Designed miniproteins, single chains, continued (3). Designs and how they scored, part 1

Scores and structures below are computed, not measured.

Each design is a single chain, and the fold is of that chain. pLDDT is the mean over its residues in the fold that is shown.

## One batch from the design tools (miniprotein)

Design m8001
Fold by ESMFold2-Fast:
Structure m8001 (fold): chain A 100 residues (1-100)
Amino acid sequence: SEEERLVNEARRLILSGAHRLRQLAAAGDVAGAKELLAEMEARLREILSRLSPEDAIRVLQAAITQLEELIAEFADNPELVAALRAVRARLEAELQRLQA
């Protein structure tokens, strides 16, 4: 279904994006990592707008979990952690809105 295609697209975005963000951070490209993170958030929000509330909740939960893992992994990089926490807070607010 179109819905299933969008959910799979979101999952791929989350996983491949996390992998690429790790590569940029490992290379010392914090600015590039932050730019990628902003682009990924924008793409994820576009996908979320096309999903049912139930599927949007599941995708948001997956994205938040991935952000929590990245925050723990990059604990020694305060600039990147601040950017990751800001995105997590915005996605958590959206999750709460959908669950109300």
Scores: mean pLDDT 91

Design m8002
Fold by ESMFold2-Fast:
Structure m8002 (fold): chain A 88 residues (1-88)
Amino acid sequence: SLAEKEQREREAERERALALIPGIAQEVVDALDEETREALRRLAERARQQLREQGKLTPRHEAVLDRLATDSSEEALEDFLREMIEFR
């Protein structure tokens, strides 16, 4: 069915996106200066506001966003990127 094909395509797209996360996180951390840290903090705040307005903000989401805002590690960025893919 069309719906079954669309579901498989969405799953394949998600898997491809997840596979890119470690590389993206490393590139961001390797280039991490104060300007990049500020950009990540703004990204986290925008994501929090959007989820709150949609009624989708959970304690788990807040924990991931807070960690991204306070901890500039690869792990914090990877967790945020994975969660952003799952938000869709």
Scores: mean pLDDT 71

Design m8003
Fold by ESMFold2-Fast:
Structure m8003 (fold): chain A 60 residues (1-60)
Amino acid sequence: MELSEELKERYRELARKIAKDRGIAEPSDEALDYAIEESAKNMSEEELQTQIDNLEDLLG
C-alpha cells in the first residue's frame, strides 16, 4: 500500500509522543517507517488513518 508522506509523518509524531509519555527511547525514522509498512500490509490506508485519528484524540 502506498501511504501519503503526510500520513507517515503523523504516525511518526504520534509514536514519538507515546514513547515520551511512556519514558522510553524515541524510535528512529527508519524504525517508524518499518512499523508503518508492517501496519500497511495488514490494513487499508483508511483503517490506518482511523487508528491515527483515534490515537491523536486520546493523546490530545
Scores: mean pLDDT 72

Design m8004
Fold by ESMFold2-Fast:
Structure m8004 (fold): chain A 65 residues (1-65)
Amino acid sequence: MGGGEKIAIAALKGVEEGLSYEEIAERVAKLYEEYTGEKPNLENIIETLKENEELIVEKGKEALE
């Protein structure tokens, strides 16, 4: 499983647990940094989650199949 699938699953689990976008973004950022070695911008992740929540949930579910 690649880093992208792990990130999508983490985002899906956060949404299912009812976490805030900030809490989900922190989980995603940690995985992204571990996978790429770069610190992502949390605000950009939060905005992406807000705009693409449905797509992220769909992709996370596909990764769990």
Scores: mean pLDDT 73

Design m8005
Fold by ESMFold2-Fast:
Structure m8005 (fold): chain A 80 residues (1-80)
Amino acid sequence: MRVAVIDEDGIKGSEKAIELNGGTTLLEPTDEQDDLIKKAIKEGTVAIKATSEEESKRAEELAKEAGADEIIKLGGGKLK
């Protein structure tokens, strides 16, 4: 099970990579969505959009709690 955490710099370059992962949904880590994010992570590969360092840390915590095997941070211009 793979979770992608996308930072602010990676958003524009990562949309293509997310689509290529076969229906990966962009989720935002909020307290109200924690249960939905954990469920989505357990069911497959998901991408979590993190526009701040705090959101990025929260996304990693949620992925670990959900039992994600792999967490990938996507950022910068190296993604197409």
Scores: mean pLDDT 59

Design m8006
Fold by ESMFold2-Fast:
Structure m8006 (fold): chain A 61 residues (1-61)
Amino acid sequence: MKPKVGDVVIAEIETPEGIKRYLAVVVEISEDGKTVKLRLLGSQGGKEEITVPVENVKPLV
């Protein structure tokens, strides 16, 4: 699936305690489409941005 800027997605992030899933908004897609910048939702700060491989981005549906 090709994400679009403004899409709400699930980001799967590996942590020492296992894979955690975060609700996130796509804010940027790299020119090659291989990485996406996400803004994490539900975090208290609301300002956390992460860059992940597109394979780590899952649709809500």
Scores: mean pLDDT 72

Design m8007
Fold by ESMFold2-Fast:
Structure m8007 (fold): chain A 60 residues (1-60)
Amino acid sequence: MPKVTFAAVGPENLTPEQLERAREMVARIQAELERRESKAPLTADEAGLLSQEVAERLRR
């Protein structure tokens, strides 16, 4: 199953508050994907792109 993560940011480089926000963003996106995957599962590449979006938001 494809997963949305914030690995692109490197978890070890985040503050505790950034880690908390990252987990919230990932959980929210993952919940949306799971709801949609009932009919058409996303590819690993698509999950990777969503993970990149989370990383981009955290870098701001």
Scores: mean pLDDT 63

Design m8008
Fold by ESMFold2-Fast:
Structure m8008 (fold): chain A 99 residues (1-99)
Amino acid sequence: DEEKKKYNMAYILAEALEITVELLKKGMPLEEAIEEAVRLQEPKAQKMYETKEVPKLPKEEIRERLLRALEEFSELLLKEGLDEEEVEEYRRRVRELLE
């Protein structure tokens, strides 16, 4: 059950980061990109909670998607001028979801 919750959160977060990265690459400001990703993912997270649905993807694929999106997001944050220590803290917190 704990493992299932971790991968449900990892899946939602991976998609949110993927959306944020795509919007940032299209030139959307960081704050607006995050708000849009949250807006799109909140109903999906709520539905998964209410229906007890699990992602149809293997755990390894969810892990790979999350880590890929996290690295792309981190690179874009550094390019936007965020502090390296702050970016590393975000990376650490996301990686802890998989531990």
Scores: mean pLDDT 78

Design m8009
Fold by ESMFold2-Fast:
Structure m8009 (fold): chain A 72 residues (1-72)
Amino acid sequence: SSSRREQAKRYAVLAVNHAMRGDGEGAERYARLAAIASGNTDQADDLGRQMRDAALRGDSIRASQVAAQAAS
């Protein structure tokens, strides 16, 4: 479980990094992977779309919130 949590955190960091560059596709992909790794598979698509939206708007606060949800 801890190794999956660490992997989820790594994906969440990547999602935020892509979001901060305005890369909506990369941000969505890594947010989905973070959600899957954390066991939130049923929310992966929704969290991915929210991260993409945050990336395209340049909303760093929202990106960080979505990443935290995906990794938890």
Scores: mean pLDDT 88

Design m8010
Fold by ESMFold2-Fast:
Structure m8010 (fold): chain A 85 residues (1-85)
Amino acid sequence: SEEKEIEELEKRLEELKRLLLEGKMSVEEFVEELLKAQRKLGVKTVTETVEELVELVAKKFEEAGLPAITRAEFYEMIRKIVEEE
């Protein structure tokens, strides 16, 4: 279900955020791992997936006090990572 997929992504995001805050992971690695987790959960629409991912990550970054990354900048970074896979 959509609720379960979002919950699973949020749980994975919290784990990845912890690694990022500990300095054990770069922002690029964080995004790449999050995209891998999202694909594993069977999200079907790449465009909608990327939009949801950007919104989720941007919000969590703001909540954690990390440097704000605009939606457009995040989208471009995600697009580059996805294309390289």
Scores: mean pLDDT 61

Design m8011
Fold by ESMFold2-Fast:
Structure m8011 (fold): chain A 70 residues (1-70)
Amino acid sequence: AAADAAAERRAGELGSQKTPLAIEMVKLAEELVKDPSLTDEEKIDRLAERTGISREAARAVLLSVKDFEA
């Protein structure tokens, strides 16, 4: 619930609608950002592979999530 609420708010701030897909992408980005064993490039690759978006889009999502957590 708390993670879903944060993901919805963040998706809205990224200009995305609060759709199940947008929420799922933000949740995956949050999990990847929290994983210290992955490099930034590996996080981008993982998000792009899981969601089917481009690496450029995945990088933008991860950077936005990282900025909000920092």
Scores: mean pLDDT 67

Design m8012
Fold by ESMFold2-Fast:
Structure m8012 (fold): chain A 73 residues (1-73)
Amino acid sequence: SLKDLLDRIQKLVQEKNEEISRLKAEYDAELRKATREILAEHPDLSAQERFDLLKERLKPVREEYEKKIKEIL
């Protein structure tokens, strides 16, 4: 029935949303880790300079996670 098809679609959407949430949590963990590592490596730099280094270091990580999200969608 149409109802059975809609129920299946809703389950697939929920599963994809859960996978996306997991990837975002992993990305947030990498962000926190990189922030700590940069602070440890460059304690002499200003907060702004460390933030710029963080953006540069996380660019490939962000691109990888964006690719994984697109593969799930």
Scores: mean pLDDT 84

Design m8013
Fold by ESMFold2-Fast:
Structure m8013 (fold): chain A 77 residues (1-77)
Amino acid sequence: DDLTEAAVDEILDKIGEAIKEKGISYARKAAYEAGKEAGERYRGKVSAEDLRRRLLELGVDPDIAEEATRGFEEGAR
């Protein structure tokens, strides 16, 4: 879905910027925070299941995808 793609793009952009600025060790924390912000923005419009599936389809590391999904669920509450 277009909204799922928008949420994923936003999360991946924020993770990429954090890695460039602070290094790869920051990736998990950046994924959680980016997921949380996306969850707040896309609450009720994008499911955590669809977000997780799309991240994995794009080849995102499973640990990073799980952190982003965990943040998304928290933000969507």
Scores: mean pLDDT 84

Design m8014
Fold by ESMFold2-Fast:
Structure m8014 (fold): chain A 97 residues (1-97)
Amino acid sequence: SAAAFRAELEAEEARLLEEVKEALERGIAETIEKLREAARELLERILAAEGVAPEEAARRLAEAEAEFDRMLAATLAKYGSLEALEARLREQKEALA
């Protein structure tokens, strides 16, 4: 009986942790997409205001997108992986219990 109750609590905790992980994955991806879109739109406006030729503007935009991808990859590498973030959140939960 006590073992069955403990198993139910552990299953509930695992489910909640999975929900948090999925929410973080979706939230991070959505935030990155919004930042990329905002940066692209801003650069397009700057290049248009500067009177840059369309071919040159397209080249600079592509270079900026590639640089954004490199910077994003480097930033995510500093955080580790989503698995590492999950482990860190689990440790924080244990410290609060």
Scores: mean pLDDT 67

Design m8015
Fold by ESMFold2-Fast:
Structure m8015 (fold): chain A 72 residues (1-72)
Amino acid sequence: ESEEILRNSLLHLDAVAANPDDEITRSMARMMGSSLISSKSGPISEGAGRVLLEAADGADVEEQRRRLLELV
C-alpha cells in the first residue's frame, strides 16, 4: 500500500535526519531502500527506495522528504 510505504519511508528519513552520523540508522535506510527497489512493486516503491538510498548516502533529508511526498 502506498500510504504504508510513504509512512515507513518518512520514519527512516526522520531517523537519518536525527542521527546523520549513526551507522545503524543509515544502514536501516539503505536496506529499506534496496528492498523497495528490488521488490519492483511499482513507481511509488521505486521512488521511495531511491529517496532512502540517497538520504543514506548523505543527500539532504529535507529534499528527499519533498521528493517522497511528491510520489502521492
Scores: mean pLDDT 79

Design m8016
Fold by ESMFold2-Fast:
Structure m8016 (fold): chain A 81 residues (1-81)
Amino acid sequence: SMEEVLEILLKGVEELKKLLDAGEISEEQAVDFLTWELRVLQKEYNLSEEEVEEIVKKVKEKLPDAEKLLDRALERYKKSL
């Protein structure tokens, strides 16, 4: 369901933010991982491009501090289609 996808992505972004804040990963590594996660979710849940964009928008609304990371990941995801 879309709600399940939203929860998975929210948890992933929160974990990446914790790793970034701890200095354990770079911003580039976080963007790369998040891009990969978007591809995995798209494949496993048979999401359209529009549905991926909608989920990313909802995550940005819930986690505004992650907006820059999400925008960069979505851009890379779209270039990989």
Scores: mean pLDDT 86

Design m8017
Fold by ESMFold2-Fast:
Structure m8017 (fold): chain A 75 residues (1-75)
Amino acid sequence: LKERVEKIIELLREKKAESTDPALQQALDFLITLAEYALKSKDPKEQEAILKHILELARRYLPDDFVEEIEKAAK
């Protein structure tokens, strides 16, 4: 679980660095903050709940190609 969260953070930071869209950068920053909070949690159930929430938000606010990569990292 921790390794999956770390991969998601790395991927989100990479996508933010590649993006020139301020709105997309803000959405990615918010998701990075949630993923970092998940890493600080000691409860695996809370980590899974936060990961699920990140995926739901990603599907709503990010481009489909970004969502596909994040979902692969979450497996």
Scores: mean pLDDT 78

Design m8018
Fold by ESMFold2-Fast:
Structure m8018 (fold): chain A 55 residues (1-55)
Amino acid sequence: STADRIAQLQARIRELQREIEGLIDGGSSPENVAKINALAGELARLRRELDALRA
């Protein structure tokens, strides 16, 4: 159902946010910065999908 998909997206968004926070706490190496940027892009994509499902 749409509600189940929304719940799954919200859970994934929360997990990505925690992962990004952990990487930020781990320091500002080029590898960490690249990973943070990649995860931030995925987070933005999931938020757009969530917004579309709630429209």
Scores: mean pLDDT 86

Design m8019
Fold by ESMFold2-Fast:
Order: C-alpha cells, then sequence, then structure tokens
Structure m8019 (fold): chain A 92 residues (1-92)
C-alpha cells in the first residue's frame, strides 16, 4: 500500500539517526524508551488499532533498545535491519 511504502521510506531515511540516538542513550534513557514503546503498543492493541506495520515497528524498536541496554550494539543494529526488512515485505 502507499501508506506502507511511505512508512518504509521514512524508516530507511531515519535509520542512521535512530542507530546514532540508540548508541547515545544512557541506561536510564534506554529503560524509559523501552517503557514508552511497550506502553504505546499496549494502548494501540487495547484500542484495536494496532496495524501489522505498527506491530513490526514497535517490536523492532523494543528489541533494538533492549539489545542496546544489554550492551549489545551489534544485536541492536541487526534488530533495526530486520524491522526494515519485515516492513518492506508488508509494503509489497
Amino acid sequence: SAEAERRIALAEARAPELVAEIAALSDEELEAAIAEAEAARAELKAAGRLTPAQEVQLEGAIEALRAARAGDLEAAREAVVEMERRLAELAA
């Protein structure tokens, strides 16, 4: 869909900034970001408004943030790449 294609293009454009932001975050900021992403996912799911693309984005973001919190920046980067791949498949 045109919406999914726009979301993927936006995610790809922001990927370098997202990786840099994750690498710059403190442990406390990472915990806060994880909590915010989990709360957003729970709210959208409870409202019946969680789209497949939003679920992939939130799951990918949570996985990347958790990996960074564990000190595994390679796993964090792999989570971002996998998120982008899954979003591209949804747009096709």
Scores: mean pLDDT 78

Design m8020
Fold by ESMFold2-Fast:
Structure m8020 (fold): chain A 57 residues (1-57)
Amino acid sequence: SAEDLAEQLGVSVALADGALRAVYLQQRPAKDVAAVLQSAGQLDAAQADRLEELLSA
């Protein structure tokens, strides 16, 4: 869920929900979503790697 992802990454539920929607509803690769959020300064490198791992499973 968005709440579980937010807790695991240390980010807002809104950011986690947006990432889940991009991957699962918009069919964006998790790697691309993580890279975009990292480039926007919303995730650091470790958070981006973790997002990719969690949403690629």
Scores: mean pLDDT 82

Design m8021
Fold by ESMFold2-Fast:
Structure m8021 (fold): chain A 91 residues (1-91)
Amino acid sequence: SELKEKALELLAELERLLAESKDPDLQTLLENAITVLEGLVKLKRYEEAIELGERVIKLAKDALAGKISIEEFAEKLKELYDELVKKLEEE
């Protein structure tokens, strides 16, 4: 599946960003995001996995570049997870 391949590419990019991070709090947040994305892939929720993955990658790159704080990254991740839960509950 093309969607599955895209979701797996985003997982690989998040794992790469995790390896580049040196802050333990940022590492924990990225590990949590990877776990959520892996769960979506396992459930074959590829469209949700792609949307979440792309948004997390953008935020992680901004955090690594010092454009946003780790606290802001955590807050925005929580918002993304709340949006995801709402989408999944509407089924």
Scores: mean pLDDT 88

Design m8022
Fold by ESMFold2-Fast:
Structure m8022 (fold): chain A 66 residues (1-66)
Amino acid sequence: SMMDEAYAAAQEMVRLGRQGNGQGALDKLREALARGISAEEMLRAALARGDVEGAVAVHDNARALA
């Protein structure tokens, strides 16, 4: 589902951020956006699961991309 794909993107951003790979995290956000998944959908998917770290990662990467 789009929600599962949105959450997978949020989790990849967390994983790459934990590795110090900020560019990789931004690239994952760009890939998800190119597939038609919005940052809001990624944020909602993380929050629906109680994943505050995922939500923060989406928010911070979206702000950096803007």
Scores: mean pLDDT 88

Design m8023
Fold by ESMFold2-Fast:
Structure m8023 (fold): chain A 76 residues (1-76)
Amino acid sequence: SEKIKEAILESLKNGAEDALKRIEERLKENPELDEVEKALKELAELLLKGTLTDEQAAELAKKMGYPQEIIDALEA
């Protein structure tokens, strides 16, 4: 259902804002991004710009620790 995917993406936008804030706070202690934080930041920024693909949305959900049911719904 397209409506389910839209609701998941809206939830991911809120999570992406929180993830970006956490990365910004950690950068104050160590100014280097690790590979996981760099990938998460890139995907989160794409989501907030509205340019994220379905495959990238599933990867973002996985990196943010979302349940497998949500990841499967994004890949369907």
Scores: mean pLDDT 76

Design m8024
Fold by ESMFold2-Fast:
Structure m8024 (fold): chain A 64 residues (1-64)
Amino acid sequence: AEELIKEGLEAARAGHYASAGMLIAGAYAQQGMSHEEAAEKAGELVAPFGEEAARRAREAALAG
């Protein structure tokens, strides 16, 4: 879980917001969060990179 969050944040730094969303959401889903809750968490963690980045991360997490 922690490693997936770290990899997701590294992806976000590289501009790969969809990958960041899927990795971070996957980590929270492993901790027992619902698909929708995990996607919201992915958006929150990517929010420092920008509103569009956060939206792309959340959308990718919901789709995958």
Scores: mean pLDDT 82

Design m8025
Fold by ESMFold2-Fast:
Formats: C-alpha cells, sequence, structure tokens
Structure m8025 (fold): chain A 74 residues (1-74)
C-alpha cells in the first residue's frame, strides 16, 4: 500500500512535468484527477487499518482540491 502511494505520487508528478506548459483547464483537471486518486488510496488504507497512510493520502487529496480551486478562481 505505501509503495502504491509513493508510486502514484511519483508517476503523477512526472506526468505533470512532462505536460508543461499547461493551460488552466488542463492544470485543474490534473489536480482533480490526483485528488480523486488520493481519496481512493485513503479509503483503501482505512479498510486495511493503515491510519497513517490514510491520513497522508487524505491530506494530499485536500491539498490538490485547494490547488484546483485556486486555479479556477484566479
Amino acid sequence: MRDEYDKTKDALSRDFLDRLPLSSDQAVQAAQDYSDTMKKLSDQAKSRGDDELAQQAYDESKRADQVAQEIQQS
């Protein structure tokens, strides 16, 4: 599970950098997709009793949601 979190985070970061420059719409979509992936990981971690990973994934999803909102409102 932890390896899946690290792999997902690294893969999404790499894909994001490869797509620069991004339009605002593309940046919002990328942030929303990342947030959704982290929410799924948080739910899976909770079902396994991995509260630490669940919290980390949840916090990361909330950070991504905030980034998406800031891009939309800027």
Scores: mean pLDDT 74

Design m8026
Fold by ESMFold2-Fast:
Structure m8026 (fold): chain A 77 residues (1-77)
Amino acid sequence: SMEEKKKEFLKEMAEEIFSLYGDKKAAEAAKKAIDSMPKEELEEAIKVIKEQLEYWEKNGKKDPLVEKMKELLEKLE
């Protein structure tokens, strides 16, 4: 379902972010929280991520995290 795709997107984002710090426990906690998110929270989280991506692109930020975010968002659509 679209909600399952949204959860998968957010979990992959959490893995990318927390892998930078080597914090496996934080990554696992984030994934558990994402699984418990209601539809409205999932939609808001994705909206915030899209707005953040637009902000970074507008300000010329071109790092691997931004590119990974684009790839994951394309899978969602």
Scores: mean pLDDT 76

Design m8027
Fold by ESMFold2-Fast:
Structure m8027 (fold): chain A 95 residues (1-95)
Amino acid sequence: LSPEMERDYLRALALMSRSVSKLTIKNIKKNGDLSDPVVQEALKLLEQAAALFDQAVDYYDRGDVARGEALYQQALALLQQANALTQQAQKDGKL
């Protein structure tokens, strides 16, 4: 793949992950118990992940693939933590 095609692919992955994070935030705000600490922590992590995905896209747009990838991986780690908390909240009847 050309460097341009590789960057566009990575950018698309970051945008998709951002969209998933935002949809999850909307679902939790609609259906979740917002007074529950686990739900509150999941929302915090999802909002942080979404912001980091936006930063990753910005670095990809600037041609800084290495920094974009580092931010993307940080965002994925937060998204994975948030998903674990969301699953716990569902099991506990809080979502």
Scores: mean pLDDT 87

Design m8028
Fold by ESMFold2-Fast:
Structure m8028 (fold): chain A 59 residues (1-59)
Amino acid sequence: GGHQLGIQATQQIRNGNDQEAVDLARQALQQGDTNGVNRAIQTARQIGRYDTADQIESL
């Protein structure tokens, strides 16, 4: 479900796969996993992936 997609988005951010992270975050949001998406945004900001964080926040 959406919860797993949110976790996967965070993993892709850590791996540097920015486009895949955004796509997974979009799917998580569409399934109602707002908490997972918010964690992905926070993780991206913490590791300096500001453009990725901003793109996910804009979904």
Scores: mean pLDDT 83

Design m8029
Fold by ESMFold2-Fast:
Structure m8029 (fold): chain A 73 residues (1-73)
Amino acid sequence: SALDEAVEEARRLVEEARDPSLTVEQLIGLVLRAIGEGIEGALKEGKSFKEGLDAVRPEVDEILNLLKEKADA
């Protein structure tokens, strides 16, 4: 499904976000990209914005945690 593909892409973005050489700005870009993947997947299936965001929420939260750790360092 388009949402399953969006979740898989968001997971790839999580792995990319684990690169310690990335800047805070680059991590923000990955968060926005993961959100966009979920929304696009939901739209392709005729589902709501909320359903798209909920589908990628674990991956978005993982990138946000990495962003927080980087910003707090």
Scores: mean pLDDT 86

Design m8030
Fold by ESMFold2-Fast:
Structure m8030 (fold): chain A 91 residues (1-91)
Amino acid sequence: SAFAEAVAKLEEQDRAVVLRAMEGLGLGDEEVREAILNRDEERLAEIMAGSDPETQLRIDIAYGLALMVDSVRKIIIENAEKKGTVPELLK
């Protein structure tokens, strides 16, 4: 249970990081934000096809961050499992 609670906390913290990044990049469109948060590549491709190059770059940056955050979280969880510890954010 403690492990599952720590994983849920990491997922919530990671979601907050992605949301803050999208806000900082001026991505206020609900559809864009939802697609990035859900890793909906098909929907992002449709949105980007109708977007200017600057907006496409902002979306690419935000999506790239989301994927990087997912990869880091996976490494933290796997390392915690290997060590028999609770997964915690790298401090």
Scores: mean pLDDT 84

Design m8031
Fold by ESMFold2-Fast:
Structure m8031 (fold): chain A 69 residues (1-69)
Amino acid sequence: SLQQLRQQVVQYTARSIRIIGLEEDFLLAVKQKDIASAQQYLAQLQKEGASPALIQQLQQQIAAAQAAL
């Protein structure tokens, strides 16, 4: 139904906005060398269903930041 399609579009849009916000928070945490917060944001991104490619990229950024400590 059109009602179900509208609900799916709204949910998809809200989720996409949350993923973008979490990615920005993640990048700020990495820049500040706050690895604990970066790991928490990564876990939230996984729960929100961020793409496997994005998760892999962010895991590499955590590994690089830890190696630089």
Scores: mean pLDDT 85

Design m8032
Fold by ESMFold2-Fast:
Structure m8032 (fold): chain A 81 residues (1-81)
Amino acid sequence: GERTRRALEAGRRGDPEAVPELAELLFNDEDPLTRLAALEALRRIGHPEAREPLREGLEKLSKDEIPSVKDYALKQLKELA
């Protein structure tokens, strides 16, 4: 959807100003695909400001109902530790 596209675009741009919006999508969006896109965008940005939302988002997604999302989040958390 549009929110998924917007999140991925922010990640490709590496825009640290998008971090608050991406964190909101990651924590609050009802669409698992949008949450995953926001996570990927935060990871791509790589700024210090993105680190805490990324970690918290990965912890939240590690408890997701969708197996592919959960497995991806667990793998990323292991690499972040």
Scores: mean pLDDT 73

Design m8033
Fold by ESMFold2-Fast:
Structure m8033 (fold): chain A 98 residues (1-98)
Amino acid sequence: TEEVKEELEELYKKALEAIEKGDYELALEYAERMVKLAIEALKENVEDVTLLIGRILRLIGLLLDLELALKKGDKEKAKEKLEELYEEALEAVEEAGK
């Protein structure tokens, strides 16, 4: 779990830098990688199907919110949604480690 958490932090920092530079496609690519890492951790480690589905849907919803903010050119909202996505991904990885 620690190595995955470090990779999530690195992706989060890179996505933030991409948003600041106006490279919204690159920011979304890093966010998609964060979601993929969280979902893979959940799929391998979480046996409760209802909890698994709930976590996956929340991650996808936050990714969609980020994409919508980026499409509107709202950097402040995009950074807010990226932070929420990062926090949810960390919680998903922590839950997978229990």
Scores: mean pLDDT 85

Design m8034
Fold by ESMFold2-Fast:
Structure m8034 (fold): chain A 77 residues (1-77)
Amino acid sequence: GGLPVQAPGEPISSYLLRLQKLLKGSTIDAAELRSWLRAGASGEALTFINSLQLDEAKPVSDLLLDAIKRAKELDKS
């Protein structure tokens, strides 16, 4: 199947959690992760993703966890 796409009205944190499940055990780099995130997001979620500073030295699992934490903070605003 294809990569998960953010559903209409889905919180960005929910979309990122779906991606995290799919990417479990993945060997992709930070640039590919950014590309996948941008491909499936729209509106404010896409703006949020474009604002993320992805540290290429970190594992993709840690980058996703950091993004999910930030998205949960945004969802509370």
Scores: mean pLDDT 74

Design m8035
Fold by ESMFold2-Fast:
Structure m8035 (fold): chain A 90 residues (1-90)
Amino acid sequence: MEKEIEEFLKKVPEEFKEYAREQIEKWKNTKNETLYVVEREYDGEKYLYIFTDSDIRDTYNVKTEEEIKEAFEKFLEQADMKLLGEFRNE
């Protein structure tokens, strides 16, 4: 695992760390998939979440890379979240 991804994982809320590790491991076993690191600020605290293209496909019932990107950008805007990093495996 990239050191950057491990550092982001440390900042994920305790209840989601297991899920985040599972998503990272699943992503490592895919091809042409993007892993996203997202920051949310709530009540003066900053929280990090990890998503993959597979998570976005499952959540929004989308199939193409273009649809995934559009759905994720709308999600970030609606949830007032900030994209901190993108990691693509090819």
Scores: mean pLDDT 75

Design m8036
Fold by ESMFold2-Fast:
Structure m8036 (fold): chain A 77 residues (1-77)
Amino acid sequence: SAVDEVAAAMEKAAREHALNGDPQGVGDIARGAAESAGLTPEQVEEIAKRATEASRQGNPDEVAKIAGEAARLAAER
């Protein structure tokens, strides 16, 4: 599905930013995915914060998972 394709792309991009030590880039990717999906500003901010926090902990797999889940949650409205 289009959601799965977007989720996979966000997971890849988020992982790359996390590996490069770029928490802001990770947060921006998660924010963009949530915004594109039409989530509320509050939900967008929460998702971005969670992704940024995981990036600061040095866990690229968790960052990728959060970004992908954000894209999938968007499909639920």
Scores: mean pLDDT 72

Design m8037
Fold by ESMFold2-Fast:
Structure m8037 (fold): chain A 68 residues (1-68)
Amino acid sequence: SSQQQKIEQIIQDGLEVYRELLAQGVDPRQALLRAVDYIVDQATKEGLSQDDIDEAIRRLVERVRAEL
């Protein structure tokens, strides 16, 4: 659905924020917290439900763990 595509895009953008912060020398824990904040802000602006925001955060964390 269009909503699922928006969620996927926000997660992908959050991952990009995480990677950029790591490239700048930010600690992985702090980079993840900032990426989560980015997802919350973007998803809220897009009018996503709290359940969709929670799922997007969970999926970001899973993808970050897979890269470590």
Scores: mean pLDDT 86

